# Designs tried in a protein design run: designed miniproteins, single chains, continued (5). Part 47

Each design is a single chain, and the fold is of that chain. pLDDT is the mean over its residues in the fold that is shown.

## One batch from the design tools (miniprotein)

Design m17618
Fold by ESMFold2-Fast:
Structure m17618 (fold): chain A 89 residues (1-89)
Amino acid sequence: SGSDIANRTSDGLKHTSDVAKKLGVPKKYVDELNKLSDKLKKSSKDKDVDSAKKTLDDSIKVIDKIDKVVPNPVIKSAKIGIKKNKDKL
């Protein structure tokens, strides 16, 4: 279901924030990803597809900022995964 996709993507954003932290990404971007993960978890619980899609778009923007600071294939793969998950919502 869309709720399951949003919930799993939230967990993926937490993992991406942990990877970004280990790569030395500025704390502000790590904190933004964690907040977006929490928002996506709430959207999953509330079954709010429009809120989930907006949170995924915001996540892509933060990941693009991270990739400009610390280009990394794992971070780029996370962006592709988020785009695919958004299309399934």
Scores: mean pLDDT 83

Design m17619
Fold by ESMFold2-Fast:
Structure m17619 (fold): chain A 69 residues (1-69)
Amino acid sequence: MLSQEEREQILRFVGAVIAGRAELVSEEEVEVDGEKLILKTYLIRGDEDVVVRIYKDKNGNIVDIEFER
C-alpha cells in the first residue's frame, strides 16, 4: 500500500520521464532468491539530484521502487 507522499513522488518521477527530464543510467538483470528481476536506474537532475531504482519482475510488474538523494 502506497502512502500519499510515495504516490506523489512516483507521479513526479513518471512526469519527469514523459517530459524527457529523467535519464536512464543503467538497465541490468539481477537475481534475487533465484528469481530474475530487471533493475532500471534513472537519474533526475535538478537543484538536488535524485536517483530512482525500479525493480520489475519478468512480467514487467513493478515490485519495488527506491529513491536516493
Scores: mean pLDDT 73

Design m17620
Fold by ESMFold2-Fast:
Structure m17620 (fold): chain A 83 residues (1-83)
Amino acid sequence: MKLPSEEEGRFIEEVTLEALKYMEEALKKAGIPVTSETARLLVAGILRTFAEALELAMQGKSREEIRKAALDIVKETVERLKK
């Protein structure tokens, strides 16, 4: 696999932090309390977002593709947290 550049590494970090912020704000808006179960789902969603962004970046995917994949994962995680 090709290693990401320093700039791509920073982009992966930014995308992961954006995902975390999105999930936290979505929980706040939905009035969902942070419980051990909610925290576990949130952490799993963040880790999945990071892993997918890293893998796609290493494959040379565009920033638009990486951001879209991350957004799809965070939306799925939020829907699981709402149910």
Scores: mean pLDDT 74

Design m17621
Fold by ESMFold2-Fast:
Structure m17621 (fold): chain A 94 residues (1-94)
Amino acid sequence: SAAAQAAIREAVALLARMAQEGREHPDDPTFAPGAIAALDAAARRLAEVAPEVAALLTQTRDELRSLVANGASMEELLAVLERARAELERILRA
């Protein structure tokens, strides 16, 4: 549907912006909590219109939370965001 495609594009844009912010500010201690909060908010907003997109954002949030708890590098956090973006872009192209 048009609404589902719009939700995928919104999620892709969010992940791309977050990845860019992380690359520009690799030592920012507010990045990880900000990213987790943004993913949580987006997942809740998209849950009714695109539940599969919301589920992917929730999984990405939980993976970031786990990585942060284990002392992961910014590069590892960025890899998670880029994998989620690639998956959404693949769905959009199908």
Scores: mean pLDDT 88

Design m17622
Fold by ESMFold2-Fast:
Structure m17622 (fold): chain A 89 residues (1-89)
Amino acid sequence: MEQAVRTGVEYGRTDASPDDVPDLVRAAVSSAKIGTGSSLELAAGLIGTLVGLGRYDDAERVVREVKEVSSEESARFVEDALRLARRID
């Protein structure tokens, strides 16, 4: 988680486009719904990217949607990823 979030935040600050935000949100929710270790790490990196872009409202939306459509374990993972991303940013 920590490495994926840090890489995502850096990418969001430097290279990511604001035009990609809707696709990043959709990809983060879809990855968290799959709920595998690798898909959760991808979701964490995408949440980091949204935070790095300054899109805190979109990152919060990802966490809310994951809570509604995914397992409690996946929901806790993405909540922890968002908290970490905010601390790094």
Scores: mean pLDDT 85

Design m17623
Fold by ESMFold2-Fast:
Structure m17623 (fold): chain A 98 residues (1-98)
Amino acid sequence: MEQLELEIKLALVNFDFETAFALAREIAKTDKKLAAQYIIHAIGLKYNDGALALEYEKKLNEAKNEKEVKEILEEFIKELEEKGVDEKDIERIRELLK
């Protein structure tokens, strides 16, 4: 886990979003909430919407159970759809709900 987190942070620093999303999928196998945090952060960087990313990262950090995580991710998907974000990037969040 620690190695995957270091690799994803390096990818994000280099704006390598495809690598960051791929590494987040690996993290999701053990920790969906942590994977969601990284995907939301990556989307915020990619679409220059750090305020939206920070809002949803905070909501996820405050989530007490899997049901709350799911509800927060469903809200984030609606926000991305309203903003016209690419369906390919929205699907990265939907994969965490499966």
Scores: mean pLDDT 85

Design m17624
Fold by ESMFold2-Fast:
Structure m17624 (fold): chain A 67 residues (1-67)
Amino acid sequence: SEKKAMAELIEKSTTDEKVAELYLEIGKEVKEKKFDAKATLERLKEYFSDETAEKVVELVEKITKEL
């Protein structure tokens, strides 16, 4: 129903905001050499599929290697 579609869209939008905040925290952890790939993967799995979460962690690890 339309109500369910709207609720899912709002929930996804709220998730995007939380994910943006998580990315800012990850950026700080990377700069401080405190990045934990396993902990970050588990946090991302709350919002994304396993495949997407793994790809994000791989991207962050690639950035971390340049530091």
Scores: mean pLDDT 73

Design m17625
Fold by ESMFold2-Fast:
Structure m17625 (fold): chain A 60 residues (1-60)
Amino acid sequence: SLQEEIDRLVQEAVEIAREMRKLKRKIAEGDESARPRLEELEERYRQVLAKIQELLKQLG
């Protein structure tokens, strides 16, 4: 169902946000090697949120 797809994407977004938080802490501590992975995850996070928004429009 559409709701099940939204729930799956929300769970994915939560997991990405958790990993981004860890990488942001590493960068704040001086580990700049974490930056490319953070940028990759920020792009994936944006894509997942965009998909959630489109599916929510279909629900009305």
Scores: mean pLDDT 87

Design m17626
Fold by ESMFold2-Fast:
Structure m17626 (fold): chain A 78 residues (1-78)
Amino acid sequence: ARLELLVPASEAAEVAAALADVPGARLEPLSDTVHLLTVPAAALPALARALAALARSRGIEVDAAELEAALRAYLAKQ
C-alpha cells in the first residue's frame, strides 16, 4: 500500500521513529514537505496503531481501529 504524507523535513525523523515497529514500512522523501509511505497490506493494523499513538502524543484523539478502516477505504479507492 502507498500513502503520500505531508510531513515537514523537521518532523521526518519523528515520523520514521514512530513507524520503526511497523513491519515492512518504508518512508521515502519525494519533496521538502511530501513523503511516500509504503507498507505491506498485512501491516496496516500496525500502521494504524503507530499513527494513532503519534496523534495521541500530540493531543489528537484517534481510534486505531477507525483509522485502520479509513486507511483500507482510502486504499480501495486507488
Scores: mean pLDDT 76

Design m17627
Fold by ESMFold2-Fast:
Structure m17627 (fold): chain A 87 residues (1-87)
Amino acid sequence: RLALLTELYRELAEANRELLEEGLRQPRVPPEARRVALRLAALHHLALGIPEGEVIERLRREHGLRVSRAEFSRALAEVEAELAERA
């Protein structure tokens, strides 16, 4: 599981590097960059066991992203589905 989490994180981060660099530095974060950042955060939560509240607070502190628990849960479900497909 951890190997699949790490691989998916690396692939997603590399494929979207420019989108994240451009989007997260803007005063208004584009929806696509927000979506990718949430999925990367969900993968980080799963890989390291960091509590949801702490991961959400890091998104706010480091990238200015205000994320609801429902929005994070949706991203978490999306990455769990991707992991299930690869298993």
Scores: mean pLDDT 76

Design m17628
Fold by ESMFold2-Fast:
Structure m17628 (fold): chain A 85 residues (1-85)
Amino acid sequence: MAQAAENAAKVAEELAKREKDPAKAKVYRLLSESFRALAEGRHEEAIRLAREAADLAAREISDPQFAQDMQQLAQEIARLARELE
């Protein structure tokens, strides 16, 4: 689990660096921090960061599909954090 979350954090960080939209880049950065927190056993922090990313996507990004994808990903991170305790 920790290795998979660590890999996901690195992927999100790379997406943030390549993203030209600053709001989307910030969403990816928050996701990277969320996955890193999950890998480190900071489950409450992971859930908060994932929700912050989804909220930012809903408020600042006009692409409704991206906002929905971020909301679903935040729910999955919360589910995994609860399963890992």
Scores: mean pLDDT 81

Design m17629
Fold by ESMFold2-Fast:
Structure m17629 (fold): chain A 77 residues (1-77)
Amino acid sequence: MGKKAQEIAEEITRLAADSVEAAKQYIEGLIRNGGVSENEGVAAGALKTMMDSKDPATRQAMGEMAAAAVEKANALR
C-alpha cells in the first residue's frame, strides 16, 4: 500500500475515534471523488475501524464502506 493510502487509513481511524459520522462523511467523499490510492486507503481504514469497534452498527457501516471502496478501486484499475 502506498504512502497516500496509509495516510488516508490513519486519518479514517483517527476521525472514527472521535466521531464515526465524521469518518463516514470523509469516506463517502473519497469513494465519490478519489482514485485507486484513495479507495485503497478507505478500504484499509474502514476495515480497521470495523475490526476495532464493538458497536454492531459501526461494524456494519464500515464493512459496507470498505466493500464499496474495494469495488471502486478495482473498477479504476
Scores: mean pLDDT 83

Design m17630
Fold by ESMFold2-Fast:
Structure m17630 (fold): chain A 95 residues (1-95)
Amino acid sequence: SAEIEALQQEAEEAERRLEELAGEAMSADPTASGAVAQGLQLVAQGKRDPARARELTAEAAALVRAAVSEERGEQITRAAFEYTDLYLRAQEARA
């Protein structure tokens, strides 16, 4: 349906935004790259475990915030939760 297609497109755009912010953070501070990469992995894992998706995203946000600047941590946290909410809504709409 058009609604499901719109949610999938929004989720794809949110994922690209999250990846962009993560890439910028890793470029600005290469020492944070391990924590940022692990955070992205936790967020992606939520797609396979919807019941734990928000918990995994919160764990990812905490890990990233400990490794990057406050401003970058806030940006990545918002992008990660936006992406998680969008893919959960898309999955729910497809059920």
Scores: mean pLDDT 88

Design m17631
Fold by ESMFold2-Fast:
Formats: C-alpha cells, sequence, structure tokens
Structure m17631 (fold): chain A 72 residues (1-72)
C-alpha cells in the first residue's frame, strides 16, 4: 500500500539521518582537533551537535510511529 511504501521511505530516511549525523560529528571532531581548538570548547560544540542530531532523529521516529499507527 501507499502507506507501507511511505513508512519504508521514512525508515530509510531515519537510517540515513543517523549515519549522516554520526559522520558530521566525527568530521567536526577531526576539524576542531586539526584547528587546535580547546578540548573543553570542542566537547561543548560536539555535545550541541549530538543533542541536535538526537532531536532530529527523535522527531523522525515519532513521525514513523504516527504513520504506523495511522496505517494500522
Amino acid sequence: SAAEEEIKRMEAELDQKQVQGNREIEETRRRLEAEGVDPEVAQRKLDELEAQHQADVAALQAEVAAAKEAAA
């Protein structure tokens, strides 16, 4: 059904978002180290990125859950 296909697309987007977020965090960590940023400042920036990524993932998870409930 169209609803099942949409849920599959959303789940694929969620998986991709998790992979891309992890990559962005690692690239940011590497960049901050290369620039000689203070470790405490670098950690705060990484914590902010991780918090934002977690919020984005949680929002997509909620959308997937709502779509599954609507399809049931």
Scores: mean pLDDT 84

Design m17632
Fold by ESMFold2-Fast:
Structure m17632 (fold): chain A 92 residues (1-92)
Amino acid sequence: SAAVEEAERLLAEGERARAAGDVEAAVEAVGEAFRLLGASDAAVEAAKEGVRLEAEAEAAEAAGAPAEEVEALRRRALELLGTAQREAAAAL
């Protein structure tokens, strides 16, 4: 339970950092959250890349990129984050 509570706090910190435009702080917070929940090192690194791709998708959308390009970035981010989420769920 303590690890779950700390991971929830870190995920909330990551959301706030992303809202503030601090992508690297969001990446580190999300990575640490999944590490605490028992995701593998590879899955944690994939989740960090997923957070960066989500930020890229948001920037691309704001810049008026085609919907297909934004959707491709979001799909890749979901794949990368999904691995860490599945491993964390299995560890709980």
Scores: mean pLDDT 85

Design m17633
Fold by ESMFold2-Fast:
Structure m17633 (fold): chain A 82 residues (1-82)
Amino acid sequence: SNKAVALALRAIGDLLEYERALKNGDVETAEKYREEMLKDIKELAKIDPKLAKNLVDTAISIARELGDEKAVEEFEKLKKEI
C-alpha cells in the first residue's frame, strides 16, 4: 500500500539521519531520529510486519556496528513486538 511504502521510506530516512548524527557525535539528533524510526516501524508493523521486521534487523545491525548499545536494546525489544 502507499502508506506502507511511505512509512518504510520515512523509517529508512530516519535510520540514515540517525547513523549520520551518531557518526558526527550529535547524540541529541541521533536520539531524535532513533525515536522517529521506532515510531515509523511500529506503524509499518500494523500494515506489513515482514517489511517492518526487515527494517528493524537493518537498524540493529547499524546500531551494533556504531556501538550504540541502548539503540540495539530498543530495536531488539521492538522486533519482539512485531
Scores: mean pLDDT 87

Design m17634
Fold by ESMFold2-Fast:
Structure m17634 (fold): chain A 66 residues (1-66)
Amino acid sequence: MEVVLTDTTRWIADRLIEIGDIVDKIIQLKKAGKYEEANEIVTLLKSPDPEKREEAIKRADELVKE
């Protein structure tokens, strides 16, 4: 049984938490009628480039705080 977090497992958990947060922000944007912005964020998240994923998180945060 796995009872301790490895460095790899911790990294994956942190990324899943980040993804959960951005998904909630995307849902909030769609509820606010900002479908175009939400779809652009989803497109950036689908990128294998970590820089584009970071941009998606930042953009979602900025749009939610309008």
Scores: mean pLDDT 71

Design m17635
Fold by ESMFold2-Fast:
Structure m17635 (fold): chain A 69 residues (1-69)
Amino acid sequence: SAAARAALEEAIAAIRAGDLDRAERYLVQAHLLITDPAAREALERAGRALGAGDLETAIRHLEQALSLL
């Protein structure tokens, strides 16, 4: 889905900009749009990494989710 890809790209951009509130909003949007189980698992790992302050790991998992769409 183009909308799901856009949400993931915006989440990555927000993390790189240090706007974690914006990143969390786009992660919620991506969760609503993504139904593929492997992409959802990558998105969940990204959310956990973001919550732990591991921004580099969060970005890697979001890039993995994008590769599965």
Scores: mean pLDDT 87

Design m17636
Fold by ESMFold2-Fast:
Structure m17636 (fold): chain A 95 residues (1-95)
Amino acid sequence: SSEELLERALQALDELETAVREYVTTGKYSREDLERAVDLLLGHLDKVAPLLSKSDQKKLAKRLKDVAKVFKDAGLDDLADRLFEKADELLKSVE
């Protein structure tokens, strides 16, 4: 269902937010680890997003913007921009 796909996507975004916070606070993850995680997530979202309801696409876009802001606050502007771009793409698809 759309709701189950959204739940899994939101969980993946929660894990990504945790990883970027650990990058800033503990140095546990490298920049390259975060780039790989973003690549994998965006590839997954490209497959899942068209299967979501319009309402769920809006919820996903909102969460993507929240996580993108965390990346931007961490100084990872290029990765943040990729997440913002995906959020904007989702919002345009539901207009």
Scores: mean pLDDT 88

Design m17637
Fold by ESMFold2-Fast:
Structure m17637 (fold): chain A 74 residues (1-74)
Amino acid sequence: MLTPEQQVMLRFYDVLMEELKRRNPKLYEQVMEQIKGKSLKEQLKIGLEVATDLLENDPQLMMEISGRSMALPP
């Protein structure tokens, strides 16, 4: 079973990738190529790096993504 922390991280990653696909499809394709064939751990690491870039460029968007990830029922 996934821990609550891992579940939050997976939801965050899913929401982040969906938002990235809408706002910057070229960056989304680049990230998808980087994670192709990688483990879940590596995918989460790459997602965190993309999240850091978004935080620097648009902190309001980062807060929205975080809120959406945490708003799902248990």
Scores: mean pLDDT 70

Design m17638
Fold by ESMFold2-Fast:
Structure m17638 (fold): chain A 97 residues (1-97)
Amino acid sequence: SLPVLTPEEEKDTLKALADALRQASIAAENGDKKTAYRYATVAMLLASILLAAGSPETQKKAREVLELVRKGMEALDAGDYQTAAEYFRKAAELAEK
């Protein structure tokens, strides 16, 4: 596992995660599957870092975010861009709490 994140690193990573998810949602709303998938992949990486090295509360949040991102990516693969955008938005809101 990664070294434990400092509180500042955890906060910065959560902000980057929320920003990536907001960009994925916007791209999905615009029908830009490639850009949505790219930002969703960045979000998966950031959430995985939080799951490996975050506080217990942040690890729980990261698991919930990862599940929502997975559902969003499945919706992108199905061509359901509006459903994908909603999952990415919900994941971003969770990361912002």
Scores: mean pLDDT 89

Design m17639
Fold by ESMFold2-Fast:
Structure m17639 (fold): chain A 55 residues (1-55)
Amino acid sequence: AKVKLEVLDENTVKLTADEEVTVTLLDGSTIKLKAGETVTLNINDIASVSAEVEV
């Protein structure tokens, strides 16, 4: 699976998933993205992404 990463500002990124992907945050919570879904979040909150990140 691939995730497209777009930098929107100093701390804000947009992730677009091409397949089902799980984003794990530093507080231990998870965000599950389906194919074609996007999420906008603070880059400093991201612990890991279960896919290859393409910038």
Scores: mean pLDDT 79

Design m17640
Fold by ESMFold2-Fast:
Structure m17640 (fold): chain A 69 residues (1-69)
Amino acid sequence: SEELKERLRKGIETAEKELAKSKASEEAKQMLRDAIAEARRALESDDDEVVRKAGERLEKALTYLLTSE
């Protein structure tokens, strides 16, 4: 779904901005880097479940980063 991919693209942009200014642990930053990489790969997929799961992982990694400061 283009709607899921657009949401994922915006999630990646938000995650990269938060990562750049983050004061969180290196572990939290690495989790977010890995989630961003998976999200970028998921954008190449036509499987809505792959896109949705990548978005969920990205959101969880970003939340962990923001709450681990």
Scores: mean pLDDT 87

Design m17641
Fold by ESMFold2-Fast:
Structure m17641 (fold): chain A 85 residues (1-85)
Amino acid sequence: GPTVTVSVSGTTLTITITGPSAAHAALAAESAANSLLDSGVATSASVTVSGTTATVTVTMKSAAAADLVASNLSSNPGSFTVTVS
């Protein structure tokens, strides 16, 4: 499956997804970005793809929301669906 790594700095959440192909990584990254925006916890998201790695840079509404999402993704790295409580 894809490898997911997450880092947080203040309200900025960075999700790095490495898949078996650029298309796979991009699709996973777009899905993650859209889920965070749709949940209303993020104000903006951008996706960049380099080789088989996609990087999602997300601006969260609060540092607490960023920390919570980062913790959840780090604990369950096999999920392409991001749920923010």
Scores: mean pLDDT 74

Design m17642
Fold by ESMFold2-Fast:
Structure m17642 (fold): chain A 86 residues (1-86)
Amino acid sequence: SMEEVLAELRRERAAIEEAAATAEGGLGLQARFALLYAEVFERDPELALALLARLDAAVAEAAGDVARVREIVRALTAELEAILAA
């Protein structure tokens, strides 16, 4: 159910927030993305899932190019920040 998904995300969010606070390099970006994604998901789960599908498709197209994956995650993190600022 949606309530069970949100409860799981809230529990995972606490662990991700700790990881974001202590993270080094690329783990910090990933943790930041996860925190913002959870916030967007609580407001608009359909929009969040559509954005996650775009991330998955773009990462697959990157075919293991770590630098390209980082740029994709940065771009989508900025998009999540823009959604939350609106």
Scores: mean pLDDT 72

Design m17643
Fold by ESMFold2-Fast:
Formats: C-alpha cells, sequence, structure tokens
Structure m17643 (fold): chain A 85 residues (1-85)
C-alpha cells in the first residue's frame, strides 16, 4: 500500500536568507528520509526573484502516512522560514 505525495510551498524570502532556507529544507528532508515508514523523501528548492518554491515528495507505507509526513514537513519549513524573516 505504497503512496507518494507531492506538496509545493511558495514563500517570499529576502535574498540574504536564501542560503539559510536551503539549509532548513535540507535538514527537514534528511530527517524525513530517516523517518520510520518513509521509503523516500526529497525536497527541491527553486528560486525566482524573491520567491522560493519548495517541492516536497514523500513515499511512505500508506497514503495517510505520506500525506501526514509531507504536511508536517511543509509546516515546519514555513514556520522556520517565517522566523528567519
Amino acid sequence: HMATVTLTVKLKVKPENFEKVEEIVREIADRLAADPGVHSAEAKVERKGDTVTVTITVTADSPQLAMRKAIAAALEIVGKVLELE
């Protein structure tokens, strides 16, 4: 009952914070990949102007678990990035 969920978050970020945003996303993606029941987790970061697009892809043991993990990761990324601003 494997499932893959992809979630996209768009954030307005000050240019001086881009490197820190990359660090935050990497840390969260690494923890997701190590999570029990998660088969794979990947996050991609794309910058266009002052907008950062983060795409989180999670494959897990069930659709419910994949969705829950992806949402939790997205919320953590948003929270940490907003604290940065």
Scores: mean pLDDT 84

Design m17644
Fold by ESMFold2-Fast:
Structure m17644 (fold): chain A 76 residues (1-76)
Amino acid sequence: SKHAEAAIKYADEGKVFEALYHVRLAWKDGDLEGAARAAKHIAEKTGSKVAYRLAAEIYRQMGKEDEAKKWEEKAK
């Protein structure tokens, strides 16, 4: 989605808050896979614990509990 792409672009620019906002917009639009990918990218690039937790929430919504727990653990 446009929002998942925007989230990745903002993360690459170091704009973590704008990136996270666009992850939530992608999730709201039903693009769970794009939202998860963008949240993962933000978390890995910036070390944002908020992004690790957001990735975990999205994976849970997708029914991927094992993946969600993995991302939740990284947020510590």
Scores: mean pLDDT 85

Design m17645
Fold by ESMFold2-Fast:
Structure m17645 (fold): chain A 68 residues (1-68)
Amino acid sequence: SMADKVRLLVNKALESGGKKVKGVGEKSAQKILQAALEDPAAAESVEQLSKKTGVSVASLYKAIEALN
């Protein structure tokens, strides 16, 4: 599901300490990590994660596609 893919993206950011997530730069990976630690609801959808991090929905979808 999309929620599972968002969770995988968040876990990749956690594993790297915000340094690498395929499809996003380090600054965006750091924002994803911070959002996940502060607000677990941000991991429920691309739209919520985008709102919390300021990373565009398009960039998050690109990162999710890169996980495949």
Scores: mean pLDDT 71

Design m17646
Fold by ESMFold2-Fast:
Structure m17646 (fold): chain A 59 residues (1-59)
Amino acid sequence: MSPEEIAEILLSLRATPADIARLVRSFKDPALGEAVFEAILRLEPDPARRAALRAAYEA
């Protein structure tokens, strides 16, 4: 699956920012995890939710 396909699935599940951050950090390939996280930020229309996602990922 492409990083964007994975991002769309995670967003459709209405997962919390903390759950999303945990999932992308658990990827065996850090480059894939980063690409999925960047795709999530591009696809998320709510700026407040994007900020929460960034904060959770950086923690």
Scores: mean pLDDT 78

Design m17647
Fold by ESMFold2-Fast:
Structure m17647 (fold): chain A 93 residues (1-93)
Amino acid sequence: SSMEKALAALEEAMQAIADAIQAVAAGSEEEAKKVLAETIEKLRELGEEVPEIKPVMDRMIELLRETQQKGKSALDDLRDEVLELYVDYIDSL
């Protein structure tokens, strides 16, 4: 089912972002850049594999790219905006 695949991809993306936020908060600037880049690629692949979730993945990727530019000070905004995207998507079903 396309909806079950979309929900599974969304849950995987949410976990990856949560792990990235924790790693960025605890790690060095170099590790933060690496983790964010790896998370962006994972979300891109999820969006390509599950086209139904691609618009949400693309928006989350934009937020991750903004976090790459702003650094650790952007982590609370990233968490809040990603959660809002998640809630909005679930409410749209």
Scores: mean pLDDT 87

Design m17648
Fold by ESMFold2-Fast:
Structure m17648 (fold): chain A 112 residues (1-112)
Amino acid sequence: DLAERAATLADLEVRQEFSKLVKKYFSPLSEEEKKNAEKIDELIAQKRAELDNEVMRRFLAEAEALIEEIKKKIEEIVKKYPNDKKKQLEEVKKIEDEIDEWIARRAAEVRA
């Protein structure tokens, strides 16, 4: 199913970017992890080119918008709680829960 493939790709993009942001702000990435992230980004770009349909373009646009929102929220958390790692992790967990809810909504839409 093309819609299921599009949803899976968008989900992967959101989770990949969230993982990279968490590691960037809370744990430094190794050189190997950076190279692996670049390879995953290249694979995502290739799969985007292969799935040329309106549903995919819509889901990817929604994913990109969510990623930008996540970036801003993480930066705000770091600025608001610079010396409180416990509070930073609690706030980041709320973002993770929001991503899980977004993915669940996409899955329900695709299977309806």
Scores: mean pLDDT 75

Design m17649
Fold by ESMFold2-Fast:
Structure m17649 (fold): chain A 77 residues (1-77)
Amino acid sequence: SAEEIMRAIAKNKETFDAYLEVLPKIEELIRKRYPGISDSQIAARISALMIRLVADGVDTSDAEKFKKALLEEAERA
């Protein structure tokens, strides 16, 4: 779940800082892809991206890999 993923990220300061750094860029990419999207729909899409990446085996303890995977997935989706 998104809650379990956020708890895992929050335990690693480097990964959490990387998540916060990349978040505005992900939001911008979503807004470009879906003009007129609501803030709640953006939040839902970000949660879905995080769930997808963890399900695909992305290591949340590796801040650089996690950040890269999030950005690449957001650009592709």
Scores: mean pLDDT 79

Design m17650
Fold by ESMFold2-Fast:
Structure m17650 (fold): chain A 59 residues (1-59)
Amino acid sequence: GSEAKIQQAIQEDPAFVEQAKKMSKEQRKALFNEVGRKYLANPSPVLERRLIILSDLLR
């Protein structure tokens, strides 16, 4: 993804970033799938931002 968009997401939800960094790779992948499912059902800026953050952390 765009580095600028990733940095913006991190700045807007730093608590989520710190929480996600403390998770295992398996926990992050499970959370990514859950957030993705919720985003497909009801797209929101918060869910999009969290998908961007989790996608970056799963690289």
Scores: mean pLDDT 81

Design m17651
Fold by ESMFold2-Fast:
Structure m17651 (fold): chain A 108 residues (1-108)
Amino acid sequence: SAGERALEGGRRALEGAREGDAEAALEGGREAAEGARAAGPEEAEAALEAAELVLEGAEIGEGEARLAAAEGAVEAALAAAEAAGDDLKAILRAIGLALRGIGLQLDA
């Protein structure tokens, strides 16, 4: 499913960031964002969880791996906000994740 793809991408981004692998963090973040974009309201929670995993990678990562994960977190969070439809609580969670990702990009 789209949600499972997003979650797998998020896990790859987090692990890549932990290992200092910017390429893995970038690819995982892209998969998380693409899965989240394809997700509908029924998979919005999975899309949010995927964005949270990518953001965790950005928070623990360093250098290029941190930047790659932070960029992926913003994209995945914005996609999760769209997937949430009219669920205002989910949309606000997604916006919060995106703002944190932007902050990490600016601090790098």
Scores: mean pLDDT 86

Design m17652
Fold by ESMFold2-Fast:
Structure m17652 (fold): chain A 101 residues (1-101)
Amino acid sequence: SLKEKIKEAINEIRELVKKEFPELQDIVDHIAKQIMELAEKDPEKAREALINAVLGLVEEVRTIYGKEKAAEFARKVRDILEKYGLLTPEEKARLDRFIAE
Protein backbone atom coordinates (compact mmCIF):
# COMPACT_ATOMS: atom_id res chain seq x y z
CA SER A 1 0.00 0.00 0.00
CA LEU A 2 1.06 3.64 -0.36
CA LYS A 3 1.06 3.96 3.45
CA GLU A 4 3.50 1.03 3.87
CA LYS A 5 5.80 2.32 1.08
CA ILE A 6 5.93 5.74 2.80
CA LYS A 7 6.81 4.12 6.16
CA GLU A 8 9.54 1.94 4.57
CA ALA A 9 11.05 4.94 2.72
CA ILE A 10 11.01 7.01 5.94
CA ASN A 11 12.78 4.22 7.86
CA GLU A 12 15.54 3.96 5.20
CA ILE A 13 15.99 7.78 5.18
CA ARG A 14 16.16 7.81 9.01
CA GLU A 15 18.91 5.14 8.97
CA LEU A 16 20.82 7.12 6.33
CA VAL A 17 20.61 10.32 8.44
CA LYS A 18 21.66 8.42 11.61
CA LYS A 19 24.76 7.13 9.75
CA GLU A 20 25.80 10.26 7.81
CA PHE A 21 24.31 13.29 9.66
CA PRO A 22 23.70 12.23 13.31
CA GLU A 23 23.32 15.91 14.35
CA LEU A 24 20.09 16.02 12.28
CA GLN A 25 18.69 12.74 13.71
CA ASP A 26 16.41 14.32 16.37
CA ILE A 27 14.65 16.72 13.96
CA VAL A 28 14.34 14.01 11.27
CA ASP A 29 12.82 11.56 13.83
CA HIS A 30 10.31 14.25 14.90
CA ILE A 31 9.25 15.01 11.29
CA ALA A 32 9.13 11.27 10.45
CA LYS A 33 6.69 10.65 13.34
CA GLN A 34 4.38 13.43 12.08
CA ILE A 35 4.41 12.11 8.48
CA MET A 36 3.77 8.52 9.65
CA GLU A 37 0.77 9.74 11.70
CA LEU A 38 -0.51 11.63 8.62
CA ALA A 39 -0.04 8.46 6.48
CA GLU A 40 -2.62 6.65 8.67
CA LYS A 41 -5.22 9.34 7.81
CA ASP A 42 -4.25 10.56 4.32
CA PRO A 43 -1.49 8.59 2.53
CA GLU A 44 -1.31 10.96 -0.48
CA LYS A 45 -0.89 14.06 1.74
CA ALA A 46 1.75 12.10 3.69
CA ARG A 47 3.59 11.33 0.41
CA GLU A 48 3.58 15.05 -0.50
CA ALA A 49 4.70 15.97 3.05
CA LEU A 50 7.55 13.41 2.82
CA ILE A 51 8.80 14.89 -0.49
CA ASN A 52 8.64 18.45 0.90
CA ALA A 53 10.43 17.36 4.11
CA VAL A 54 13.16 15.63 2.05
CA LEU A 55 13.70 18.76 -0.09
CA GLY A 56 13.99 20.85 3.09
CA LEU A 57 16.40 18.32 4.60
CA VAL A 58 18.65 18.37 1.49
CA GLU A 59 18.70 22.20 1.69
CA GLU A 60 19.68 21.99 5.40
CA VAL A 61 22.48 19.50 4.56
CA ARG A 62 23.67 21.94 1.85
CA THR A 63 23.71 24.82 4.39
CA ILE A 64 25.56 22.89 7.14
CA TYR A 65 27.77 20.41 5.19
CA GLY A 66 28.06 22.02 1.74
CA LYS A 67 26.79 21.37 -1.79
CA GLU A 68 28.85 18.19 -2.41
CA LYS A 69 27.42 16.41 0.68
CA ALA A 70 23.93 17.71 -0.22
CA ALA A 71 24.28 16.28 -3.77
CA GLU A 72 25.40 12.86 -2.41
CA PHE A 73 22.51 12.84 0.09
CA ALA A 74 19.96 13.96 -2.54
CA ARG A 75 21.08 11.12 -4.85
CA LYS A 76 20.69 8.51 -2.07
CA VAL A 77 17.28 9.83 -0.98
CA ARG A 78 16.10 10.09 -4.62
CA ASP A 79 17.08 6.41 -5.12
CA ILE A 80 15.12 5.40 -1.97
CA LEU A 81 12.02 7.39 -3.03
CA GLU A 82 12.18 6.01 -6.62
CA LYS A 83 12.54 2.43 -5.28
CA TYR A 84 9.17 2.85 -3.48
CA GLY A 85 7.53 4.69 -6.41
CA LEU A 86 6.95 7.85 -4.35
CA LEU A 87 8.28 10.55 -6.77
CA THR A 88 6.43 12.38 -9.53
CA PRO A 89 8.58 13.52 -12.52
CA GLU A 90 8.34 17.13 -11.27
CA GLU A 91 9.46 16.16 -7.74
CA LYS A 92 12.36 14.09 -9.16
CA ALA A 93 13.47 17.16 -11.18
CA ARG A 94 13.49 19.27 -7.97
CA LEU A 95 15.76 16.72 -6.22
CA ASP A 96 17.97 16.35 -9.31
CA ARG A 97 18.79 20.09 -9.14
CA PHE A 98 20.83 19.34 -5.98
CA ILE A 99 22.62 16.45 -7.73
CA ALA A 100 23.53 18.37 -10.94
CA GLU A 101 25.52 21.02 -9.02
Scores: mean pLDDT 87

